# Designs tried in a protein design run: designed miniproteins, single chains, continued (4). Part 39

Each design is a single chain, and the fold is of that chain. pLDDT is the mean over its residues in the fold that is shown.

## One batch from the design tools (miniprotein)

Design m13325
Fold by ESMFold2-Fast:
Structure m13325 (fold): chain A 97 residues (1-97)
Amino acid sequence: EEEREKRIAELAGKSPEEILAEFDRLNQRLLSLPYEKQVEVLKKFGFDIPEDATEEEIRKKLELFLDIQRAFVLIALSVGDRKTAARILLELEELIE
């Protein structure tokens, strides 16, 4: 919890442009994961993934999910809520670890 709050403070201390750049790096990393890891990411967010889901379907779902997360980051930054933007970034970082 202390390490998590410290990382949020570090991210929230960045400019809006730097926060968005960090999000775009995480987005690229998540979309570059192998199929099995992309399925794991979606399942961690509570998505029910059919056994017959194709790699293309999984990638499209992950792309849409990340587009929605990026929209939330932009909304948070637009109202000066850097802490909420930082929390979204940290949650995505935790998925890659």
Scores: mean pLDDT 83

Design m13326
Fold by ESMFold2-Fast:
Structure m13326 (fold): chain A 79 residues (1-79)
Amino acid sequence: LSPAQLALAEIALLRMSFAVTVLAYEKGKISAEEAIKELERIRARLRPFTSHPDPAVAAEAQRLLAEIDRAIARLREEL
């Protein structure tokens, strides 16, 4: 695997973690505070990829980051 392919795979795993966290919150398995904390952890891991030299990696990371930021904002309205 190239560095870009490894980065895209890592972003895909972060996207899965994001989806699982949102689903857990929607099913009432975790609180809004716990969901925000987990999403902030995922966001921190994702952030370096938004500046990746491969444009496809950077673009995918930026898309996922925007989705996470919207989810955090929505969850904060529920606190």
Scores: mean pLDDT 89

Design m13327
Fold by ESMFold2-Fast:
Structure m13327 (fold): chain A 67 residues (1-67)
Amino acid sequence: MKTLKQKGEELAKQGKYKEAALYYWMAFHFEPKDIEAAENYAELLRKLGYPKLAEVELRRGYARAGL
């Protein structure tokens, strides 16, 4: 069995950053308190050239987690 977070990690290792970001985003939505998934999603957005979007999404992630 593989979690959405583990699938995201495998895709990132393959250089499939867009697909990896989608899986980390889904993982965080299923577990809003898994802030690590939100941080990994933000990091991939920075690597894809969207640092401002990464900051916005990370803030939304913290808000959803109650932080």
Scores: mean pLDDT 75

Design m13328
Fold by ESMFold2-Fast:
Structure m13328 (fold): chain A 80 residues (1-80)
Amino acid sequence: SLDDIVREGFARIKELVDKANEKAKTLPPEKRQALLDKVGEIVRETREKVLEARKANDPDKVREIMDEGVKKLEELIKEA
């Protein structure tokens, strides 16, 4: 179901957010704040896009948006 796709997608995002928070603890204050700000921005943008795709009843678009959000978070954590 569309609800299952959304739930699974945000579970993956939560795992990456938790990983980013752990990495942030090892960084200097300025780099920590920059990482957390960018994480928040990606999560917010992903939620907004998912809301629009859900209104359109488009499960393929929800999967695409979730995969893009996951990729952006993985790259951000790797580069930090």
Scores: mean pLDDT 88

Design m13329
Fold by ESMFold2-Fast:
Structure m13329 (fold): chain A 65 residues (1-65)
Amino acid sequence: DPAIEKMRKLLEEKGVITREDFLKELDVDEDTAIHLFNEFDVNGDGVITKEEFEEGLKRLRGEVA
């Protein structure tokens, strides 16, 4: 997924992704960006760390099923 690859690059460059960076950088519509951000920002602190990103990817891969 192109959005997921862009998130990975942001994490490699900045170490974290803020909600503001996410909305500006992902090149998707605002509603999609907000929805995707919330999928990874499980604790709701407005920041996605590398650990949260990796955990979110495991959930999307169906590791909980």
Scores: mean pLDDT 73

Design m13330
Fold by ESMFold2-Fast:
Structure m13330 (fold): chain A 81 residues (1-81)
Amino acid sequence: MEELRAAAERAEAIAKELEELVKDPNATAEELQKAIDRAREAVAETVELGRRLGREDEAQAIADRVTPAVEEAMKKLLELQ
């Protein structure tokens, strides 16, 4: 129970970090790539945790918070390269 709450808080922080990097005209490709990699790892960990706890729907909702931010960051990364 506390593990999914911690995952939700981490997902919110990661999503906000990605959203800020996407808005920052000085964000580098390296910063975006590192943030994307971190977000993807956090999503994978959250989904696996949800399966283990029998809370797949809750874990998926947490992952869904991060997914749009990752997609926007990936678009910006491609534009910078």
Scores: mean pLDDT 82

Design m13331
Fold by ESMFold2-Fast:
Structure m13331 (fold): chain A 106 residues (1-106)
Amino acid sequence: METVAVLHVPRRELAPGETATSAPVKAPEEDGEYTIRVFVDGEGRVRVEVINAKTGEVLASFELEPGETREATVKLKAGDELQLRVTNVSEEPVTVEATVLIERPP
């Protein structure tokens, strides 16, 4: 599979209900169907969302614990700006790092 974009929130502490966002990444270069693959490291349960930064549309949403991997298939348009949003949905502070790979299907 070819990786066309990487979204990353560096390891940080999040208070309950706190959200961290990545810098927006302009991808893909062509319209089509793409696989979003999500990895979370650290502690506690988080909500990970992949957002179109231009429109605010939520393209994919997952609730994960550290060490879990999730994937979804989404339709994207050339010139979209993708952003990763990570929210602590636990009742305690958590330390988390999240990475999202945007890939062409095999």
Scores: mean pLDDT 83

Design m13332
Fold by ESMFold2-Fast:
Structure m13332 (fold): chain A 88 residues (1-88)
Amino acid sequence: AAAAEVARLEAEAAAQARLGSGAVAAGDRHIKSTNDTIESASPEGGAAMRESLAPQLEDNKKTRQEIADEAAATVARLRAEAARLRAE
C-alpha cells in the first residue's frame, strides 16, 4: 500500500517536472524570438524596439521564472510527501 502510493507520488513528481521543463523551454524560446527580432532591426529601430519591448521582456522573464519556481515547489512537495510515507 505505502510502496504503491510512494511510486504514484514519484511518478506525479516526474510528470510535473516534465510539464514545468516544457513550459520553461517555451518561455525561453519566446524571449529568444523577441531578442532576435530586436537584433535584426536597424541600429535606430533596434534601440527604439529595445525600449518599447523592455517591459514585455521583463514580464515574460518574470512569468517564466514564476512557472519554473511553481513547478519546482510542486515537485518538492510531492517528493517530500513520498519521503514522509517511506519513513512511516
Scores: mean pLDDT 83

Design m13333
Fold by ESMFold2-Fast:
Structure m13333 (fold): chain A 69 residues (1-69)
Amino acid sequence: SLLDVVKKALAALEKDPSLVIAKVALHEIARYAEEQGLLELAEELRRKLTEVRTAQEAIDFLKEVLKKL
C-alpha cells in the first residue's frame, strides 16, 4: 500500500538522513501515488522533490503525507 511505501521511506531516512535517499524516496512515492490514481499527491511529491534541500525537509513532508493517508 502507499502507506507502507511512505513508512518504509521514513524508516530508511531516519536511519540514514541522506538527501540522495530522500529524493529517491520522494520519486518512488510519487510514482506509486500516480499508479493509485492519487494525482494531486503525486504532483505535490514531484514539486517537493525539486524544492527539498535537506533530508529533514523530506522527512517532515513525508510525516505530513502520512497523516493524510
Scores: mean pLDDT 84

Design m13334
Fold by ESMFold2-Fast:
Structure m13334 (fold): chain A 97 residues (1-97)
Amino acid sequence: DEEKKKLEEKMREKLREWAEKIPPAKSVEEAIEKLIEAEAEKEGITDKAELEKDKAGLLELYERIKNKEPLPDYVAESAKKTIDLLIELIEEIAKRA
């Protein structure tokens, strides 16, 4: 349990440092777009169709979590904690606008 808490805190610190490099966004939707674009640039992904699908998927996950709806079947239970941290990151980027 202590090891899980340490891993979570290290992940939060890395996400915060990465978020500081992303331009401020005026909305959650814009924050998601900037986050996906920054990750795509880091990985060398230029396929616009894949980027649009990733943006839509992340926005759907955000809306479901905000509305306390069940996550889609493609989301593994092990990914839930990572998704929660990602939502925190999106909200932090949006607040910087």
Scores: mean pLDDT 68

Design m13335
Fold by ESMFold2-Fast:
Order: structure tokens, then sequence, then C-alpha cells
Structure m13335 (fold): chain A 76 residues (1-76)
């Protein structure tokens, strides 16, 4: 779903711009993989992105809010 991938990339650029280039690249590579994934696989990818954000130094509260928005985009 091209629209899901587009909205997720826009969310990362808006709310996760402070992450390292390495972390952003890992997240964007996962998002690109969602284009041909099932809804269950896309939600699993959101969980992976959450872990990358936290490991990269994002506060858990902020990472949780971003992951929740990502799940809403996937569930549209």
Amino acid sequence: NEQVVKELKELVEKEASSLSEEAKKEILDIINGMKNASKEEQLQAVDKIFKIMVTAGMPVEKATKIAAKMAEIVNK
C-alpha cells in the first residue's frame, strides 16, 4: 500500500527527525518493506521501529506515541 508507506515516511520526517541518520535509514528500510506486507506483518514492523527509536535514544513515551500513530496509519 503506497499510501501507508508515504504517510509513515511523513510521520518519521515530522516527529523522528532528531534521530541519527543510521536509525532513520533502518526505520525507512523497514517502512519500504511494508509496501507488499500483510497487515499483521506491518504491525510487527511498527514494533521493530519502536525498538529502533528507543535504542537510538528516543524517550519511551515519545516512541510509544509515534508507534501508536503508525499503527493507526496501518489500520486505515
Scores: mean pLDDT 85

Design m13336
Fold by ESMFold2-Fast:
Structure m13336 (fold): chain A 88 residues (1-88)
Amino acid sequence: DKELLEQAESILKGFKEAAEKYKEKGDEELAKIAEENAKLIQEIIENNDIEKIKKLIKKLDEISSDPSVSLEEFLKKAKEELQKLVEE
């Protein structure tokens, strides 16, 4: 599904842009987590596993839809879920 891959690539771009913004602000820890998330997303996309890509999109949407979750918590939770998907 080309549309699903385009959604995943858009998410990847978002994490790369977040990493750049955190570097500009001098937040090295958040920049590193955003870069690690981007790397995990890139690995999932490169493996072309459509079921993992669907799970990636769904999990990140679920975390980002929780208004109690801070941006830092989002990045940390995203990393945990993405690591699980790569290890499957």
Scores: mean pLDDT 82

Design m13337
Fold by ESMFold2-Fast:
Structure m13337 (fold): chain A 64 residues (1-64)
Amino acid sequence: MEERVVKKTAEAGIEYARKRLEKIGDQEAMEKAVELFREAGENPEKFAEYLQKAVDIVKEAEKK
């Protein structure tokens, strides 16, 4: 995956997690999701793995 696309997607993911989870008030899930999106952007080889984990945290927090 192209490095530029990975970084842009990770940045969008961080923004998405903050916006969604701030509304829910789940600070712990927000911090975990943001960290995983950040790791996805920094580790292109593991991008899909970190991205999936971050998205799963957001989805579980939204389900409560």
Scores: mean pLDDT 77

Design m13338
Fold by ESMFold2-Fast:
Structure m13338 (fold): chain A 134 residues (1-134)
Amino acid sequence: EEEVERAKKLVEDYLQKTFDALIEAVKKRPEAAEELIKAVRDATQKMVDYANLFKEGKDEIVKAFTDLGDHLIEAIRAYAEEGEEKAQVHLQKALDSARKLVEIAYELGALRVVVGLIKQFSDELIKKAEELIK
């Protein structure tokens, strides 16, 4: 119970930092929005490819990672087209998907692995966003 709540807060922190970096990059370089969308899609596919190695809960983990990536892509699009308020709606959906991922991972005994994958996903996207605004 406490372990699950700590993991949820940790992945929410990773995703908030990822969102902040992606939005800052779009704000400084609006022309980079499509490249950032591609980066989120590519990073999501790497997580999905790894999730496909799980023997149990594969479909549920794959769906939750796909939903997470899709919501971050929609946040970038919403920011570019409609601004920050609409992007925040999609961030909340991404955070909901991350919490579901933690719950599924806990039930499968894979909590540490899934939290590590979300950290890797976040680190890759933050690095890409920072490189685009140099």
Scores: mean pLDDT 86

Design m13339
Fold by ESMFold2-Fast:
Formats: sequence, C-alpha cells, structure tokens
Structure m13339 (fold): chain A 98 residues (1-98)
Amino acid sequence: MRFINAEFVLLAISSEAHLLPRLSQEEALKTLETIERQMRALMEEFDVPEEVRRRVLELLDEARRKISEGTEEGKREGSRLVQEAARLLLEELRRREA
C-alpha cells in the first residue's frame, strides 16, 4: 500500500470513530472489529515497531471494553480511544515516510 492510501484509511477510521456514540452497542462493536482489522493490516504492511503496535492494540482493547459496558459514556470513551490509536499510528507512519 502507498503511504497516502494508509493516511486516507486512518483519516476514515477517525471519522468512523466520531460516529460510534450514535450507533447501537452491537453496531459500534462491529465497527470496532473492522477498524481493528484495518489497523492490524496497516501495522503489518508497514512493519510498525512492536512497542507502537502494542500501544495501538492496548487502546483498541480498552475501546472494546468501554463500548461493551453498554453505556453512552462508554461509547464516547471508546470513540476517543480509537481516535487516539489512529493518531498514534498515523504519526508513526509519517515518521517512517520521512
């Protein structure tokens, strides 16, 4: 994948994360599973360092835990955590492009 395609994917993920609080718990969890799959694929393709990969996955796992609480607060916090994971991964990819 070209870096520019990865950047657009991560920006799309950030946009999808903003919608998580508006989705049902079931739809939010399905969306998170898709986001995790996409982020894992990017981290593998760009050979992201283990420490960054671990931090991204920790954020996504915490997001899943928060959304699984079934509360509006949980969905909002899950959204924030997904956005943080996308930002962290984007910063790492930008660093590697330079």
Scores: mean pLDDT 84

Design m13340
Fold by ESMFold2-Fast:
Structure m13340 (fold): chain A 81 residues (1-81)
Amino acid sequence: LQSQADNGDSQSWVQLGYQYFNDGNYDQSIQYFQQSIQLDPSNYQAWVGLGSVYDKQGNTQQSQRYYDQAMSLNPNNVGLQ
């Protein structure tokens, strides 16, 4: 609430998360998406990113939890629906 989420840093972390995700470096990708969420927990793209990483690794239950969180924040932009 008192965090400076208005600086746009959460978007930079999301971009880094997707860059490492596309490179197949899922561990670092997860860390970058988590940083984005810490700066702006309403950034649904970071939640979608986490869902995508866990889905790619076969952890479907964890993936669904992250997608559900993203859908709660922005139901019109669900990655798999």
Scores: mean pLDDT 76

Design m13341
Fold by ESMFold2-Fast:
Structure m13341 (fold): chain A 97 residues (1-97)
Amino acid sequence: LAERAIEELRKAIEYLEEAKKVTDLKETVEQAIKELEEAIRALEEGDYVKALQHVLDAIQLTEYAIRETKNEEAKRLLKEALRHAERALKLILEALE
């Protein structure tokens, strides 16, 4: 479970890094990347509740960036990042049941 969630979070970070190159919201995207990196660290430590919190924070930042960015390529990349983060969220929630 943790391995699959970490894989999805790593893919989300890859898309966020690409979006950061073209977006006007570089600081927001950088913060989302940091939240996902903290989520991966929490999963590696077995702290699924802490991982959940960081993934939710990253999703909120990514949704904000999608809404506010003026760059259509950034919006596309941010939406892909959001899909992977949401998949990780589902896996973490399933582990907490």
Scores: mean pLDDT 89

Design m13342
Fold by ESMFold2-Fast:
Structure m13342 (fold): chain A 77 residues (1-77)
Amino acid sequence: LSEEIKNDILEAMEDIAIAVLDIEEKNKPYVSEEEKKLIEEIKKKVQELRDAQIKGDKKKAEEALKERKKLIKKLEE
């Protein structure tokens, strides 16, 4: 499998994850300001990951992926 195809699959998986997060946010009757900020930061990191993948910047893509995982872990706490 080419690296481009792998990146396309990863991008699709990230888009699905964000769509699920949006659905959960809309169905949650109360969302704290801290949770809203974390969700916004996660969305921003997904966008940064996508931009880095399109440009072929592996280092920046890896950094954005790590930061996204850190923010998701914070949201789960």
Scores: mean pLDDT 67

Design m13343
Fold by ESMFold2-Fast:
Structure m13343 (fold): chain A 96 residues (1-96)
Amino acid sequence: SRAKELFERLKELLEAKEIDEEEFLELLKEIAELSLEEKRELAELLLEEAKKGDKKAGELAGQIYGRLVLEDPSDEEAREKAIELAEWLEGRRPEP
């Protein structure tokens, strides 16, 4: 899955002490080119990392779920996940 390939690259980048901005921007561009199904798969993988305490993974998952809602406003699951992640990142919820 292309989503799994991008997840592995993002995980390496997020674990690095210094982020290569050019590589990060290229990965964001590739995420934008994913299908709705691949975006959902990537968001779910990032959400699992967020549940382990990775706030950067949570921020990216929230952005992807937000994009899913923009593409399909009837996607209540993506909307709920985006809201829960935002509340967690703001410190208003103990878990994403």
Scores: mean pLDDT 81

Design m13344
Fold by ESMFold2-Fast:
Structure m13344 (fold): chain A 55 residues (1-55)
Amino acid sequence: SKAEAEALIEQAEAALAAKPSAVAESILQTARYYLRAGKYDEAKEAAQQAIKLLE
């Protein structure tokens, strides 16, 4: 859902602030693009990938 995608993007943004990564930032930009396009599943997957990279 949109709310789940937004929550994951916020989590990824917090993780990125704690551990800066150009690759994770690029993935997060893609997640935001999918969110704007209404592609919530793709936005969730991209945000989860960014979070996993920042763990």
Scores: mean pLDDT 82

Design m13345
Fold by ESMFold2-Fast:
Structure m13345 (fold): chain A 70 residues (1-70)
Amino acid sequence: SKEEEDKLIEEYREVLDKAQEKLEKENNWEGLKKLQELHDEFVENFHKAKSVEELKKLIEEAIKKIQEIT
């Protein structure tokens, strides 16, 4: 449903924003570059997602990758 999709997207956005703030505070320029690359990859894959289940899996994977660089 749209409500489930909106909730998943909001969770991703919160993780992304928090990661960016942390990396900026640490002056971690390489980390910020990696974060941008991960976000670009997520956006590309997001447009290819055909179900809420696939979207959830993509978001969980993207969050995990972001957490590994922060």
Scores: mean pLDDT 84

Design m13346
Fold by ESMFold2-Fast:
Structure m13346 (fold): chain A 79 residues (1-79)
Amino acid sequence: KEEIAKGIYETAKKAVEFYLKLAEENRDDPRKVRYALEKAIGILEKAREQAKSLGFEDYAKELDRLIQEVREKLEELLA
């Protein structure tokens, strides 16, 4: 059960890392930045819901923190 929650968290974290890099590499294109960061937020939100459904609030809290970081990055790159 905990191993599954950890797997969900680690997979989401890697996907977010990929989309954050994609956004940074495409700073000149606001549409690509939005696409990448919105994808990252969606992945994190789904992973958070899955972690909560499995009863692992600690992983859900870490995923909430990552969602906030991605939202801050979206504001930074599109400001």
Scores: mean pLDDT 81

Design m13347
Fold by ESMFold2-Fast:
Parts: sequence; C-alpha cells; structure tokens
Structure m13347 (fold): chain A 62 residues (1-62)
Amino acid sequence: MEELREEAKGVVDAIIERGATKEQLEEGIKAIEEELKTETDERYKQGLELLKEEIEEKLKEL
C-alpha cells in the first residue's frame, strides 16, 4: 500500500480520466498478464499485479 500501489492507482485514474472504456480496461489487463509472463523482477511483477488489481476493481464498479 506504499509507493507501488499509489503509482498503480494513479495510472488507472489517469486512464479513466482520459475516458477509457470497459473494453480498454479489459485489454489493459491482458497486456499486464502478457508482461507478467516474461517479467522476472519480483518487485516489478508486484507492481504489475497491483496495477491489474486496481483495473479489476474499476471493472467491477462498471
């Protein structure tokens, strides 16, 4: 819940501010999942997982 979660939330908020649709958020999750398949840095993976969680929370609200 520190800097990584704050950054993830900021990114998601920025995407929504730009008028992202439900479909665009779903594509964002797919892109993160693809990156997670090849990423080996544990801290960066944690950041990607937090970003995915923030997007999933927004999708549940829609």
Scores: mean pLDDT 75

Design m13348
Fold by ESMFold2-Fast:
Structure m13348 (fold): chain A 78 residues (1-78)
Amino acid sequence: MAEETTELIVEVAKKLGIEIDKEGLLRALEYMSPSELEKVKEMVKEAKKALEEGDKEKAKELLHKAISYAQERMKEAL
């Protein structure tokens, strides 16, 4: 689950020209509960949908929110 969510984030980021620390992100997602992982996954799916609709700014905002959420949860777990 964490690996699948990481791959989805990497795919969206690549299409937006955003560089991601895949190892750091995977580690952050591994500290999350299944419900928190599902929330991140839904946020990234929304980002992908916005990108497909041509709204790159909204896609970047949603992707940033998803990554920030994961990083904050990792800080709370550590």
Scores: mean pLDDT 78

Design m13349
Fold by ESMFold2-Fast:
Structure m13349 (fold): chain A 62 residues (1-62)
Amino acid sequence: MPLTEAQARGAGEALVQLGLASEEAARAGHDAATGKSIEEAARVLAEKAGVSFAQALGVVTG
């Protein structure tokens, strides 16, 4: 199922709260992740936010 805008924003905010990404990097990540599959969303969020794929996948799925 494609990632919703709310889910993508929630994932980005979780990375900021964990101290893993800046608000600007997280925003770029969730904007790019919206409408993508969970795996693709995690990959793009990891690249844009500068975090590992495992960290991005955790916040996208939880």
Scores: mean pLDDT 79

Design m13350
Fold by ESMFold2-Fast:
Structure m13350 (fold): chain A 64 residues (1-64)
Amino acid sequence: SMETLEQNRKEMDKLLEERKDSPVEDQYQALSEFVDRLRAQGTPLEDVRQVYEWAKKKIEEIAK
């Protein structure tokens, strides 16, 4: 659902914000672990993909 997607984006945002001064590898590790948790919880693939793409873009922007 849209509400679940928004909640997952906010949680991902929080995890990346906590690691903003960490190496990029640590940020990608947090993303990987979060995606694995979403998949294990049965989150729809489309929602997982959207969270992943959003987070990847944010990490790339922070790393510049």
Scores: mean pLDDT 81

Design m13351
Fold by ESMFold2-Fast:
Structure m13351 (fold): chain A 119 residues (1-119)
Amino acid sequence: SEVEEKVRELNKGNEERIEAVRYTARKIRLIGIFYTATRDDTDEELDEALELQIKSLKKSGKEELIPIYEEIYELALKLRDDPNLSPVERGGIIFRTLVEKLKEAKAEEEAKKAALAAA
């Protein structure tokens, strides 16, 4: 019975590990869809990708960045439907726009902190 219990514990640990790997792979894929937005991506997959980003931002205390990611989601939807853009070109536009908006938000926060320190 001790051997059977150890085999059950090992199998349970293996199943939990496999499920964690599958969950992580799906999360990475959905985040990838958010940033690359291909024509074959469904509205539901893009919605799920946005929900995962929002959940991550809330968990890390960065809720102030949610509006930026919502704007990037709207851009991804718009670019997905453009037949003249490759997935790589769409991803490049999405990623550059996100980086620029995040830099602007950081600069605004630093400017507000500097103004408070000078007062």
Scores: mean pLDDT 76

Design m13352
Fold by ESMFold2-Fast:
Structure m13352 (fold): chain A 87 residues (1-87)
Amino acid sequence: AEELRARVAELWARLSPEARELFLKNYQKEVKKLLDKKDSLTPEDIAEAIRNAAEKTAEHLRSQGKEEEADIVREYGEAVAELVRAG
């Protein structure tokens, strides 16, 4: 768990402020969609919202030619989703 938490922090630090802001906005939208359908969210629901937010953020970054940063945000999303499912 500690290694995974360190990995999450490292990947987040490698993202630009713009990519971080976009990820957080996409994550908020994904969580809102789930809350509109459910009274409570499971860890698996949260993990899926994180993965969806990361994918949407990566698609936007690729559209701007930022392919390496797009890969970083997808890896970040997967690491955070694993951390949520584990704990």
Scores: mean pLDDT 85

Design m13353
Fold by ESMFold2-Fast:
Structure m13353 (fold): chain A 86 residues (1-86)
Amino acid sequence: KPIEEKDAKDAELGAGIAAGLAAMIYSVSKIAGDEKKAKEAYKGFKAARKALELARQGANGQTVLEELKKGGKETYEAGEKALEGV
């Protein structure tokens, strides 16, 4: 089914995966000394955490994807792929 039509359970899984990926990228970027990438990953992590909260409150794939978009392009793309995969 299209990402926009994914139910709250699928949306929660996708948002959770996006949050985990952003946290991992943040940690790796900090170790590598890439402060710009760490800053972008942290922004993405905050958006993915908010998307996860919305999914737990019953939000569908469309609402979750819109919230992930606020985390920037990389977070949006990671969330889109995660939502496609669940």
Scores: mean pLDDT 79

Design m13354
Fold by ESMFold2-Fast:
Structure m13354 (fold): chain A 82 residues (1-82)
Amino acid sequence: LAELQVAADLIAIGDLWDAEIKRKLTPEERKKLVEEAEARRQQHLADGQAMLASGERLKFYEKLGDEKAIEHLRLRQARAAA
């Protein structure tokens, strides 16, 4: 299940990088996004464990975050599969 934690952490980090680059966030806004990403990460870890138990890995990734986070994760999976 370490894989679930790594995946959730990568999605949270990706969201922060995307927001920082595109929107030139203030330090205060970054702190808020970190807190929100941490809360989402914990929720997604719980959901992901249930999804893996059912054998639905793709649905687990869909639960990890928004469209951009999912796309980033899919690209990583595609590279690993290629």
Scores: mean pLDDT 59

Design m13355
Fold by ESMFold2-Fast:
Structure m13355 (fold): chain A 79 residues (1-79)
Amino acid sequence: SSSDLASQGSVYASQGNLQQASDLLRQGSDEARRNGDPSSSDILNMASDLVSNSTDSQKAAQIADTASRAVRSTEQSMG
């Protein structure tokens, strides 16, 4: 799911792998769009950009985790 991809992105961000984290958030965005959830897609796309431009791995992980929780809430309401 898009929220699972974002959650995995948070783990990679916490390890300092911001590129992998950003890529996972982008993949989550694409999945959300394919599933008819443009709001989650936009959230994950924005989170991907913020993570890729971050110089702080802890802050990047927090951004990805926050996005994951927001997207999970939307997924639960849709299915």
Scores: mean pLDDT 82

Design m13356
Fold by ESMFold2-Fast:
Structure m13356 (fold): chain A 82 residues (1-82)
Amino acid sequence: AKVTITFTSSKSKEEGEFKANALALSLKDSVGTSAKAEALSENTFKVTVEAEDEEKAKNAAEGAEEGAKSDDDISSATAEVS
């Protein structure tokens, strides 16, 4: 299963990239396969994770979206499982 998280940061590109990379590492540790982060623009970042199964993918997506929404530096976040 694949998880895609997209978020928009109100901070610098460097801060956003740091958050995206930290999220990718956290998700790789929790769902166990692979994760990568990429910048789509100065303010928008994407994290893609390969999860072992759809249940782990859904739990990871929900946790990541909730974490991003609780971060005052993040203006929007969405997570998708495919």
Scores: mean pLDDT 79

Design m13357
Fold by ESMFold2-Fast:
Structure m13357 (fold): chain A 88 residues (1-88)
Amino acid sequence: GSLEMPEGLKKALEHMLEAVKASKTSQDAAAATGGALSVIGAMLDIQLGLMSEKEAIETALAGLRGVVERSTDPGTVEHARKGIEALE
C-alpha cells in the first residue's frame, strides 16, 4: 500500500489551507501559500523516499515558522501557529 502520511503533516496542511482562505492581502496569501507548499513538498518527499518523516517534519516546521515571520494578518499567523502545534 501507499506510505502512511504522518497525522501532524495532514493537520498542518489543513491549517495552512485555512490560512490561505483567511488571508486578506496578497502578501499574507503568498506567505500562507508558501507554507502550504512547504508541507506538500515534505509530504511528497516522504512518498518518494527522498526524506525521512523526521526530516520532512523539520522542513515543514521551518516553512510554517517562516509564515509566522512574514505574515502581518493575525488570522493568518494564528492558523500557521496551529500548524506548528500539529507538528510539535
Scores: mean pLDDT 81

Design m13358
Fold by ESMFold2-Fast:
Structure m13358 (fold): chain A 82 residues (1-82)
Amino acid sequence: DGLEGLDKLINESTEPIKEIKKEVETNNLSDEELKKYIEEIKKLAEKPFEVLKELRVPVPQEYRDLIFGLATEGIKTIKSKM
């Protein structure tokens, strides 16, 4: 029960980040659109940790590394297009 909810929360963060990265790699976007995607990735990366903090659930380091790793790669990809 709790584990399935955690996986869903992590996927709700990681999947949109992957989609943004794919869209940035596939499309020729303006600097303003690229900046908006950077802000969106940052919000997506922070959301699961805020939820888990409210629920008083300790976040495994593995999930922190996964989310921040994907966010960092996504932002780096976007900055390389600017």
Scores: mean pLDDT 79

